Designed miniproteins, single chains, continued (2). Designs and how they scored, part 38

Each design is a single chain, and the fold is of that chain. pLDDT is the mean over its residues in the fold that is shown.

## One batch from the design tools (miniprotein)

Design m5379
Fold by ESMFold2-Fast:
Structure m5379 (fold): chain A 75 residues (1-75)
Amino acid sequence: SAVARAEALAAHALARHPEDEKVRLAAEALVAAAQGDVERAARLLKELARLEGLELSDEEALEAARALSARIAAA
């Protein structure tokens, strides 16, 4: 399933970068998007962007989360 693949990819990334907060946020956003939890994925992507010194509006974060969810479902 798309969720199982996202969880496996997230676990792999976290195993390689266990102390990296950006990797943790990206992994959690990926799993949330795979589960169709667009609002949670958007919140996590907004936090990830903030760590990179970028500001995402709520609308931009939701659009990014929807795009991520659609890509995961298509893969």
Scores: mean pLDDT 83

Design m5380
Fold by ESMFold2-Fast:
Structure m5380 (fold): chain A 55 residues (1-55)
Amino acid sequence: GAVPEETVRGVAEAAGVAPEAVRDAVLAGDAAALARLLGISEEAAASLRDGLLAA
């Protein structure tokens, strides 16, 4: 499914990373990569990924 662009941008801005990097990590389904990118736990990254993919 499509990833919400506005949500990806907001998350990327909060973490100080590029929106493309967040989108790529979400679409790859790699919670560990997303956790490393955002500086959060793998559980939080998996929850965020699932929420973004479900929208």
Scores: mean pLDDT 76

Design m5381
Fold by ESMFold2-Fast:
Structure m5381 (fold): chain A 76 residues (1-76)
Amino acid sequence: SKKDEVNKLIEEYRRLVDEASRAAQAGDVERARRLAEEAERVRKELEKLISDTKDPKLKEEMEKKFKEVEAEVAAA
């Protein structure tokens, strides 16, 4: 389902951001940059999937979850 797809991409986004942050802390600038670029790609895919969702209730649920993840990432 689209909900499962969105949830999987959210988990991928979280992992990539966490790995990028850890790489940056370790001084691996090149790895951190690659992981951050991949995270940005996944973020754009998520935004598009949510935007393309036709069910208003499902769209609202996914937008809320995505905002929560973005807030968590910004705080990390």
Scores: mean pLDDT 82

Design m5382
Fold by ESMFold2-Fast:
Structure m5382 (fold): chain A 61 residues (1-61)
Amino acid sequence: GAAATAQAAAGRRGQENMELVKKYLDEAEKVYEETKANGESDIDALTKYSELLAKKIKEER
């Protein structure tokens, strides 16, 4: 219905934001993989992943 169409348009903007976030996640995941390839611990890899992701998310603002 028309109401569903209007809500779909609003949802599209949210989806665009999700696509940007996923782009940042992909970059952070590459850093995570590289950290693990260096034999770093899961904690170190996750920490670098989280820091990079947080930095990129803040850069959006």
Scores: mean pLDDT 68

Design m5383
Fold by ESMFold2-Fast:
Structure m5383 (fold): chain A 70 residues (1-70)
Amino acid sequence: VGLKEITEMVAFLRSLGQNPTLGELTRAFDIDGDGTIDIEEITEVADIDGNGTIDFPEFLTIMTRMLGKT
């Protein structure tokens, strides 16, 4: 489920020296504002090739789109 994927993203970011909280990432990826994220929907948008995985470049694309809002 989406929260599990976000937890993995937190662990990955921490390995890079970042320290985001689960709540911060959940808010950033909560496009509908209903308190739920759909990682499948996010992955499908980022995964143009349809291979069903998120690579580091795709991950950066997702972060840019979600965290870089004006």
Scores: mean pLDDT 52

Design m5384
Fold by ESMFold2-Fast:
Structure m5384 (fold): chain A 78 residues (1-78)
Amino acid sequence: SKETREMAERALREAREARRLMEEAKAAGDAIKYSGYGVRLIGAGTDGFIAKKRGEEEGDEEAVKLGEEAMEAAGMKL
């Protein structure tokens, strides 16, 4: 569905942004920000997993692919 694809797209964007912010925090030596962005990354991976499962149930191959990309960007294993 459109809603499932939008969820997957948001999860993918969030995972990519959180990962970038984690690298910036790491370069700055800011452990607190690094940990906070790590929590955001976990949340994005979880949303990607949910979007993948919804996409599978709906037969939406695009949503499944985007959900998997979000999980991979978040460092989650299938």
Scores: mean pLDDT 88

Design m5385
Fold by ESMFold2-Fast:
Structure m5385 (fold): chain A 75 residues (1-75)
Amino acid sequence: SLAAEAAEALRAAAEATERLGEEAGVPELGRRAAEELRRLAEEVEATTDPAEIERLAREAERIAQEAVEELRKAL
């Protein structure tokens, strides 16, 4: 389903973000972003509305972009 695929993608992004934070020497920053992405994955799985799934996916992209920018500043 769309919700299941979106949730899987968000959890994969969370794992990647957490790993990036560890590699960059700022594991706390990576973990915070990963927790936000995992929370969005749970929200996606709780909905059957495609418009809501799309909105949550856009929010996840924003969180990921902000995390990358903060990691870049920490390096």
Scores: mean pLDDT 79

Design m5386
Fold by ESMFold2-Fast:
Structure m5386 (fold): chain A 60 residues (1-60)
Amino acid sequence: MAEEKLKRAWELARQGSDALAQGDIDRAVELFNEAARTAEPVDPALAEQLRGAARTAADA
C-alpha cells in the first residue's frame, strides 16, 4: 500500500468531518468522495467505507 495515499485519504476524511460539523453537507460529501477516490487504488475496502460516509452525509 502507498502510505502517502492512505494519509491523504484520512486527511480529506477529517476535512469532511469538519465540514459536517459546520453544516456544509455538500462540501462534506465532496471531501469524503475525494478521500474515497484517493484510497481506491491502494485500499478498496477503505474507499468503500469512505463512499459510505459520503452517502450518509448526503442523507443527513
Scores: mean pLDDT 80

Design m5387
Fold by ESMFold2-Fast:
Structure m5387 (fold): chain A 85 residues (1-85)
Amino acid sequence: VLTDDPEAKKVFEEKGIEVYDSVDEIKSPTVIIENKTLTVEDARRLIAAGVKTVILTKNSTITPEAEALLRAAGVRIIRTDKDIL
């Protein structure tokens, strides 16, 4: 899980879910983005890390440029309005 929310980070860590503060730490082909705006720089790093699927929670957003870059690289973008906590 990639999140900028300290409370969400604590809850995920307590459940034994790996939490990332930066894209550079990601080791999974699937990443959940929680309470974060995904930028073009984030998209480039996700592509470089070999991420294949990005799941955006309701509290997360993505810039149009970042979405275009991820789609061009063949990365799947899934949007969900469900809480994962």
Scores: mean pLDDT 68

Design m5388
Fold by ESMFold2-Fast:
Structure m5388 (fold): chain A 67 residues (1-67)
Amino acid sequence: STRDQLLRVLAAVADEAVDNPELSAEEVEARFEARLATLPPLSPEEQAMADGGRASLLRFLESLRAE
């Protein structure tokens, strides 16, 4: 399902951020958007989930840098 693919995209980008501590927040966002572009067109509900996932990803990145 698209929902499962969105979760996989989020997990993959988070993993890339962990493996590449030099990635900026802007670059992490760009990678997330690039992966989203490979999915079928998102419904408004799925887009809201993607937006929430992006926000959570950025908070995760901030937490990683604080440690």
Scores: mean pLDDT 81

Design m5389
Fold by ESMFold2-Fast:
Structure m5389 (fold): chain A 95 residues (1-95)
Amino acid sequence: MNVEEFEKIFKKVVEGLKKAETDLERDIYFALGAMVTALAINEAKKQGKEEVAEKLRKLSDEAFEQIRNAKTKDEAAKIFEEYSKKMVELLKEAE
């Protein structure tokens, strides 16, 4: 699994969220984050790491529920940044 590539893409999503000037731009970056997450879970499954894939799925479900319930887009961006760090740590455990 190319964990370094996933880490780099998650960092780009976080940077995009921090630079976003509109709610629409932030929503686009959240959608990109969700896509990268789905690809990471699928890659773990393809490599037979079913336990890691399940942990990633649960972490993602919790994080995106918190993002949907956030009172502000800035709060949602902070939740995503913390989530992305935990996602990368779980992917490193798969190595």
Scores: mean pLDDT 81

Design m5390
Fold by ESMFold2-Fast:
Structure m5390 (fold): chain A 65 residues (1-65)
Amino acid sequence: MIKVTISNVPEEKKEEAEEFRKKIEEAGKNPEEKDYLLTEEAKEEIRKLLEQILETEVEVELEEV
């Protein structure tokens, strides 16, 4: 199972970040998506997408648990 942590999210954007976090964890239930989500490329793309959506710099960690 993939666990996603997003840090440095502004208070007003926390709900948006949490919904996106849940979507990534849901995608990680598929074995093919899980393997991709554990790559450096996926982490960087997710980080860039979140920075674009939230309009701020955030930190993203993806872990297999």
Scores: mean pLDDT 79

Design m5391
Fold by ESMFold2-Fast:
Structure m5391 (fold): chain A 61 residues (1-61)
Amino acid sequence: MEKLEEAEKKGREAEKNGDYVTAARYFHEAAQLALEAGDKEKADEYLSRMADAIRKLVEKL
């Protein structure tokens, strides 16, 4: 898989498993890769998913 697709897949798998720390890390990586590719819309989408993962992590505390 391309690095972006792999990061997105691992982020989604971590979300499914309730591992929001790992999900946030992979969505952050996916956002950086999207920005490097010039895709700001995709980067914003991944940053939003990262923020959602962080929020769910805080709610579980």
Scores: mean pLDDT 80

Design m5392
Fold by ESMFold2-Fast:
Structure m5392 (fold): chain A 71 residues (1-71)
Amino acid sequence: SEKQRAVRLLVAARILAVGAEIENPEKFEKYKEEIDRMIAEAQAALDAGDYPRAVELAEKLIEKINEIIKE
């Protein structure tokens, strides 16, 4: 279901964010506010029952975190 997909992706995004912060806290500090905002937006969509939006936002969040890791 889209709900399960949204929950799974947002959980994965949160785990990835925590892992990135632990691995390089100084690098992640520069993006902390942006990442926290993106997490909040994805969570708000999930809480509103907008699962397609929550999926889209969680995927963008994962992409952003991967860009930070590659930097």
Scores: mean pLDDT 87

Design m5393
Fold by ESMFold2-Fast:
Structure m5393 (fold): chain A 65 residues (1-65)
Amino acid sequence: MVSEEQRRRAERAVATIRELAPDAPEELLEKLRELILNGDPRATEVGVALALGRFDLAREYLARA
């Protein structure tokens, strides 16, 4: 079950990244939303990479087992 707080956090993070990196692929923004909603510890690293426009780095973090 996803809390309202986690949903708000996910939407805020996605909105912030769209402002900082408007070229961010929607697929990566959706993946970040999923990580935040699931409490995945990679969410912070992926979010920072996306905010810096480092989409390849974000994909690398998503590929980590």
Scores: mean pLDDT 80

Design m5394
Fold by ESMFold2-Fast:
Structure m5394 (fold): chain A 95 residues (1-95)
Amino acid sequence: MEEEERRRAETLLAGIFDPDPQKRIQAALEALAHPSTEIRVEAVRAAGRDPDLQVRLEALKAAAKDPSIEVRQEAFRAADTLPPEELEAVRKAYE
């Protein structure tokens, strides 16, 4: 049970490093829907450092709406890397 859940979570997190930006967005959003707060935090940390602006934006907007304060705080930490327009979009998702 625990091992199977970790293996699936690791597969989702690995998808965040796919060469296709669209697949990275999909993997990040799937990981952010995971019931484990730890997995969602790891997804924000990985996707929030993505070289593609659209991947960062979509992942951080989703994380800003997360029920866990820990996930939302990690999203705002990563959002500091965004340009002003995209940063405002993440802030509006939170508020």
Scores: mean pLDDT 76

Design m5395
Fold by ESMFold2-Fast:
Structure m5395 (fold): chain A 68 residues (1-68)
Amino acid sequence: SSEAEEYFRKGGELIGQGRYREAAEYFDKAIELDPDYWPAYGARGYALQQDGRLEEAKEYYKKHLELF
């Protein structure tokens, strides 16, 4: 949905600012609105990776690839 895309876009802006935890919340909202929106899973994984949460990041990257 366009609403999920908008949350994804805002999360991306926060990533650019180094605000990884806040970006993660926006990507979570995108996933809640559209659970099949594969770009949000990849971005969520990236945010977790930048926060040092590598094992959790792997699960989101896996979901991203499954839906792609």
Scores: mean pLDDT 86

Design m5396
Fold by ESMFold2-Fast:
Structure m5396 (fold): chain A 105 residues (1-105)
Amino acid sequence: AAPAPRGPPEDLAWAAERLEARLAEDPDDVDAWVRLAAVYLGLGDFERAIAAADRALALDPDNARAWVIRALAHAALGDEEAAAADLARAEAADAASAAAARAAL
């Protein structure tokens, strides 16, 4: 199963706004981009999840968690080829994170 964020959708929307405000002050914060991508994934906003993960990966291409989140978003949109490619990249960075993502798909 895809990882479900905890809390009601209003709390996730608030978390997204706070992360966006943080990233307006520090756009190079990889962890904040990864967290924002995870929040958008939880909100079902898969296109924004991919965009946030893309920014994290532009800053740190070895970030296995960003690859995993982008793979889950692509899978949710039905793009199995993009999801598989991103999981392969996650495996190169962290095999354990990739195995967890495969279990979540």
Scores: mean pLDDT 81

Design m5397
Fold by ESMFold2-Fast:
Structure m5397 (fold): chain A 59 residues (1-59)
Amino acid sequence: KVAALTEALKDPDEAVRKAAAEELGRLGDPAAGPALLWALTEDPSEEVRKAAFRALRER
């Protein structure tokens, strides 16, 4: 499940990446940490970066 959501963080669709970051935050799995940190710093969408930040803060 986490692996599939981590792959979705690389999706060309911004809405898909945002949803993946939100779901990874809900799961709270530490294995998603590196992928969420990458999204927080590197994703071109502010909405996706905000979702990744919230996901990481909930750990």
Scores: mean pLDDT 78

Design m5398
Fold by ESMFold2-Fast:
Structure m5398 (fold): chain A 65 residues (1-65)
Amino acid sequence: SARAREVARRAIEALLNGDVQGAQRIVKDSGLSEEELREAARVVAREMGLDPEDAARAVVFLLRQ
């Protein structure tokens, strides 16, 4: 969904800027499932020229904290 991609994009951008706590808040406050975040992170990572599996793991790790 567009919302899931926007959440993943903001979380990835926060991580790239070293704002781990901000990224964690973004993913936790989203109410999105682990699977939706994983899929959205892969799509957004490809658009940003990043490794999709690394981005998916990072975003899911933040959700589990």
Scores: mean pLDDT 87

Design m5399
Fold by ESMFold2-Fast:
Structure m5399 (fold): chain A 89 residues (1-89)
Amino acid sequence: ERARELLREAARLAEEAARIAEEAGHEEVARLLRRAAELAREAAEEEDELMREILASMAIMALTVASKEAPEEARELAEEARRLIGEAL
């Protein structure tokens, strides 16, 4: 349960980061952050542990790429989301 809670929280932070990035005019970054949120949310609902790890790893990759071009506030949220996903694994 704790792992799923961390993944759901990471998805929420990634969505918040996407909103901030979009408001700042970083549309492509916002799209990547929303994709990361989708992957984290899918991982939280996944019953197969290995598939959950794969989905979570893909979310970390998307957050990592998005963080390179994200505005500071969105980057901080994306890095926190990455930390929570790492803790869930």
Scores: mean pLDDT 88

Design m5400
Fold by ESMFold2-Fast:
Structure m5400 (fold): chain A 72 residues (1-72)
Amino acid sequence: MSLDEVLAAEAPALAEAARELIREAREALRAGDLHRASLLASTAMLLAAMAGDEELLEEARRVAEEVDRALA
């Protein structure tokens, strides 16, 4: 089993995990927990990229941009 085969088999689970992390990142951002929001958004971007879900990656990137603006 190659890494590509593992990623293809796990893509639905990775996408679901990324969606959950995006939700938690938005909640952390709303609560003012910017460090937690940053970690969650970055992890969601990684999982979305591994899942090959471009829409989900874009959503996670937007949350990360919101965190960056709040930190400035």
Scores: mean pLDDT 80

Design m5401
Fold by ESMFold2-Fast:
Structure m5401 (fold): chain A 84 residues (1-84)
Amino acid sequence: SKKEKAEKYLNIGRFYLLMGEYDKAIEYYRKAIELDPDNAEAHLNLGIALVNKRKYEEAIKHFERAIEIDPNNERAKQLLEELK
C-alpha cells in the first residue's frame, strides 16, 4: 500500500538523518510525504534535515505542517520557536 511504502521511505530517511547524510534524508522524507502527506513525523524530520542544510524557510513550513497534523507535537513547536 502507499502507507507501507511511505513508512519504508520514512525509515530510510531516519537512517540517513541519524548518519548526518542530510541530502539523502531530505530525498527519502520527500518521497514519504508524496505517498502520505499527513504524516506528522515525516514533516518534523524533513524540517530537522532542512535546518541542518540551513534551509530555514522551508523547515519552518514543515514544522508548521507537523503541528497542524499533530497539535501535541511539542518537539515541532520547540524547533519552530528556535527558528523565529
Scores: mean pLDDT 90

Design m5402
Fold by ESMFold2-Fast:
Structure m5402 (fold): chain A 55 residues (1-55)
Amino acid sequence: VTAEQLAAASRAYFETGDATPLIELLGEATVRRLEALPDEEAARELQRRVHALLS
């Protein structure tokens, strides 16, 4: 998984509600956990994951 792929999948999720790219990259269980969080917390977790891939 690249930072670019994860950033694009995260953007699609928040803009369209399509979780499919995130599921392909992170797995269904992780994405279901993120869907259970408030959007702000989910966005922070996804930003942290993108940052970790850039490190």
Scores: mean pLDDT 82

Design m5403
Fold by ESMFold2-Fast:
Structure m5403 (fold): chain A 90 residues (1-90)
Amino acid sequence: SAAQEQVIALLEETGARVEKELPEVASDVKTVLDELKAQVRASTNKAQFETALNAFMKKAQEIIKKSLDSKLSELFNQLTLELQGIIAQL
């Protein structure tokens, strides 16, 4: 769907930005973004998408806690808001 492709593009853009700006956490971030991309591609309805986002948010919070990086926290907060905006249009 158009929403799935928008989300995949946003996740790929976020991954590229983390690799450029926060290389020390890029590997861990790539893992959770790749998991979310796979779950989004497998999602057929809004509820499955929301479940995937909630799982991602929990994993993202653990990376933030370990890194103590405010830039990573800001990037994940921005990504979450953008993803919630896309889900709201489903």
Scores: mean pLDDT 83

Design m5404
Fold by ESMFold2-Fast:
Structure m5404 (fold): chain A 73 residues (1-73)
Amino acid sequence: RFEELVARLREEIRATSQTPLSEEELETLARAAALGLLLATEDGLSEEERARLEEELRELLEKIREFRRERAE
């Protein structure tokens, strides 16, 4: 299940991160990683599903850049 993968990745990121991260940033990073993994490993996705997931991943990556910018301020 997607949410189970997100939860697992969130805990892995938390355990390995050397930087204190907010719960929102951890969830965003975990969702981006989960979508990236699905896009890389799932070959049953339709072209429309793949395009939508790629767009969602791009939006999450923009959010991650925003979190990094906020931490630098």
Scores: mean pLDDT 78

Design m5405
Fold by ESMFold2-Fast:
Structure m5405 (fold): chain A 62 residues (1-62)
Amino acid sequence: MKILILVATSEEALEKAKETAKKAKEAGFEVIVVQAPTPEEAVELALELKKKYPDATVAVGV
C-alpha cells in the first residue's frame, strides 16, 4: 500500500497538508497527517517515520 506522510508546524502548512491529503487519497494513497509544535520536532518525526516506512513519501511544512 502506498503511504504519504505530511508533517505540519503551522496553520498554513496544515491547510496545505489537508489539500494534499485529499488528492493523495483520491489517487489511492493512505495518508498520515501529523502536527509538530516546532520545525525541529517536525524534522525528527519525519526522519523516524521514514525509517518505519522506507517506501513512504514524507513531506514537512514549516
Scores: mean pLDDT 79

Design m5406
Fold by ESMFold2-Fast:
Structure m5406 (fold): chain A 98 residues (1-98)
Amino acid sequence: LEKRKEELLRRIEELIERARKSDRPFAPEAIELLEEARELAEQARTEEELEMLERAVELVERALESDDPLEAEIHLALAAIQISVVKIRLQKEEEKEK
C-alpha cells in the first residue's frame, strides 16, 4: 500500500509540473484536480481508494495529452467525478470511526 501511495504521489507531482508548463486554457483546472488528488492520496487507507485516484490521475494525464479541447474537458470531468467519489468514501470512513 505505502509503495503504491508513494508512486502515485510522485506521478501527481510530475503531472502538476507538466500542467504548469502547459499554455492550454484548461491547465489551471488540471492543476487543481491534481492537487486535490494529492491530498486524498495522502489520506487514502485502502487499495480501492488508491485505484480510484490512479484512474483519476490517468484521466488528467490524458486530458493534458489530448489535441481536442472537448476530449480534454471530458477527461477532466471524469477525473473530477472519481476524485469526488474518493472524497465521499474518506468522509464516510471518518464518520464510521466517530
Scores: mean pLDDT 79

Design m5407
Fold by ESMFold2-Fast:
Structure m5407 (fold): chain A 59 residues (1-59)
Amino acid sequence: SAYDNLLRARRLAAEVGDPALLAELDALVEALVTGEIDEATAERRFAALTRRLEAALAA
């Protein structure tokens, strides 16, 4: 679900500490809560951000 992906992304973002990735996470949350994007789009984008955060931690 979008919210499960959000929780995972939030935890990883805290570990990475990259302000650009944190800002991107905040923007996605705002877009979801304001209805700019639907839940299916949010789920895909949170999953993509999670992969980027995992890659950043591996580097």
Scores: mean pLDDT 78

Design m5408
Fold by ESMFold2-Fast:
Structure m5408 (fold): chain A 76 residues (1-76)
Amino acid sequence: MGKLFDNAYDSLIDSINKSVKDGAKKAYGTSQSYKNSPKFSKVGDYMKKAGDYAKKGDIDKAKDYIGKGRDIGQSM
């Protein structure tokens, strides 16, 4: 029981992972000159925490940390 729920969960994890990878790849490409920036380090820390919460099944916290990283990334 729960095949629909499992599929929805996997789709959420895949969506989160894809968004994190796409964001990190774009940030990394522009950030070779900014890799020593405290803001860049903070974005990386939030993306790592988002991944950790996603692995624990805490999708709401994972989304919150993705949002926090995005907000800092936009301020760079």
Scores: mean pLDDT 63

Design m5409
Fold by ESMFold2-Fast:
Structure m5409 (fold): chain A 79 residues (1-79)
Amino acid sequence: MAPPLPADALTEEGRKEFERIAVEMARRVLDGADPDQVLAEGEKRIKELVEKGLLDPSAYEQAVAVLRDTIAAARELAA
């Protein structure tokens, strides 16, 4: 399990958007979507958070790791 994101890595708006992304991606995997495709889409959406200034660029890799762990957990539950 990836360590949690630093408290200052996300703005308040960015935190809400990241939570929404993680929930949507996990749900898609639970519904039978390809985990690799879902992760790729999620990574793109997290990159958009960086571009909008909602996520610190230095935390991008950690945010992707958190999403990857979320998708892996959803995949295990879907089995």
Scores: mean pLDDT 80

Design m5410
Fold by ESMFold2-Fast:
Structure m5410 (fold): chain A 66 residues (1-66)
Amino acid sequence: SRSEALHELMVEGSRLVKELREAGKDEEAEKVAELVYQALQALSRGDEETARRLLEEARRLAEEAL
C-alpha cells in the first residue's frame, strides 16, 4: 500500500543517516536528516505526495554520497 511504501522510505532514510555518519559524511547526513524531518512534517499535514518526494530526494543524496 502507499502507507507501507512511505513507512519503508522513512525507515530507509533514518538508516541512511546512520550509515552516512558512520562513514564520516556528517554534512550529507545532516542534509538527509533535514529531508526526512521535512517529510515527517508533510505527513503530519496529510501531504503524502510531498513526503514521498522528499524521501526519494533523501535516498538519492545518500546513494550519491555512499
Scores: mean pLDDT 82

Design m5411
Fold by ESMFold2-Fast:
Structure m5411 (fold): chain A 78 residues (1-78)
Amino acid sequence: AEAEAKLAAWEAVLADPAASPLEKATAQIGIGYLYMQLGQPEQAVAAFKAAGAILREAGLVGTPEAAEAERRAREEAA
């Protein structure tokens, strides 16, 4: 219930054309942490990689959010 509500909230941000790249990347990072809590590391890695891709495409590669996304994708894939 709580996890489903959080996932739906993050997915709503991703579907919002008015949401900034940073907001969408934050949503993907949130989804990644949620999948880690659910014991689904493959889904978590996919979400963190998606966050990194969004930030790269927006030119936000030097942000703390980009560093977190790249670090988590690397750690959970190993």
Scores: mean pLDDT 79

Design m5412
Fold by ESMFold2-Fast:
Structure m5412 (fold): chain A 93 residues (1-93)
Amino acid sequence: SSDIDALIADSNRRIRAIMTSKGISQSDIDIVLSNFSSGIRGLARAGLSIDSLRQAADDVIQNLQNASSSSNINDYQDIITSTLSRVFRQQLA
């Protein structure tokens, strides 16, 4: 949907800026953004509302911003996976 595509595009820009500021390579950022985009689309297919998807994206962005300066690509992937899984579990009430 256009709303999900707009959310992914906006979130990808914000995540790229954060990870670039932390010195992560653009190729590694592309991997992280691909996994993030797939995760958001997965939650949408599972029936999460656009507002829940926006909250999930904001939580990911906040957690990535707060990540340690020593974090590597695997740490960023783990942050995305754990954050999206937590949001999904919270919506299964």
Scores: mean pLDDT 87

Design m5413
Fold by ESMFold2-Fast:
Structure m5413 (fold): chain A 94 residues (1-94)
Amino acid sequence: DPEALERAIENLKQGPPSLSPEVLELLIQRYEALLNRASPEELEELGRKLGEALAPFVRELARKRGLSEEEIEASVEALIEHYGEEGRELAANL
């Protein structure tokens, strides 16, 4: 989904000034997987990897905002699950 890729890139630009090359690479891999009609399982795995690559950024922002370590880790876990689920849904809507 080109619109989902655009939204993800825009969200990354609204984060820290230096973009993570790993996150951009995973977004490109997800786009290529969609073009190649990858399974929902493959897109779920790529989504989870994307969430994991975003986790250090989320932890840093949450700490700066004064969240507890428990709240930070819950937010990271929710982020990973969200991107995994989104990846599976993207495959299902092909």
Scores: mean pLDDT 74

Design m5414
Fold by ESMFold2-Fast:
Structure m5414 (fold): chain A 77 residues (1-77)
Amino acid sequence: LDELSPLERRVLSALADEGPLTQRELAELLGVSQSTVSKALRRLEKRGLVERDPKTGRYSLSERGRAEVEAFVAAAR
C-alpha cells in the first residue's frame, strides 16, 4: 500500500469539506494547475478513493475515501 502524497491528501480533504467539485474547482481551491489535480485524481480513482459523476464531471469521495480522510486527518493532527 503506497502512502498518499500531500497533494492527494489535500484533494481528499477538499472533497470531504466542500462536497462534489470539478477538476477546475479543486485546482483553484488548492492553488495548483489543473494538470496537477488531474494526475492526483487519476491516482485516487485507481485506488477507489474518489468517484466521478460523468453527467456533471464532479468528483466526490467514495466510502473508502471517507474512511481514508478520517484516518490521515487523525494521523496528521
Scores: mean pLDDT 80

Design m5415
Fold by ESMFold2-Fast:
Structure m5415 (fold): chain A 55 residues (1-55)
Amino acid sequence: REAIREAALALGLSEKQAEGIVEGVEKGASAEGIARATGVSVSTVREILRRAGLA
């Protein structure tokens, strides 16, 4: 989703990490699961979801 990608890029993440977060959300993964899959911290994943209006 565009909002997730924009939030991730605004926080300095790569496009590949942003894509991983989008895929995780689309699969219904937890923030912990997304963090493990992307190598991003759980707190950063939660902040991205909050900024995208998903948390």
Scores: mean pLDDT 80

Design m5416
Fold by ESMFold2-Fast:
Structure m5416 (fold): chain A 72 residues (1-72)
Amino acid sequence: SKAEELLEEAERLLDEAEAEPDPERRAALAREALRLAKEALKLSEGELLLRAIGLILRAIGLLFDAGDKGPA
């Protein structure tokens, strides 16, 4: 299904982000994964819904690990 395809792509991007040593590029990969996982969430029920939530949490974790937005 489209939801499954989006989840597979989001997971791939998160795996790449976790292996990425550059914080800026890591955050960019995590943001794209978050976008795809959120799209999948809208199309998901049951087990796929839990999968989407898990990927969203992983993406948020990576974005927080990348540091804050700047000097403010």
Scores: mean pLDDT 78

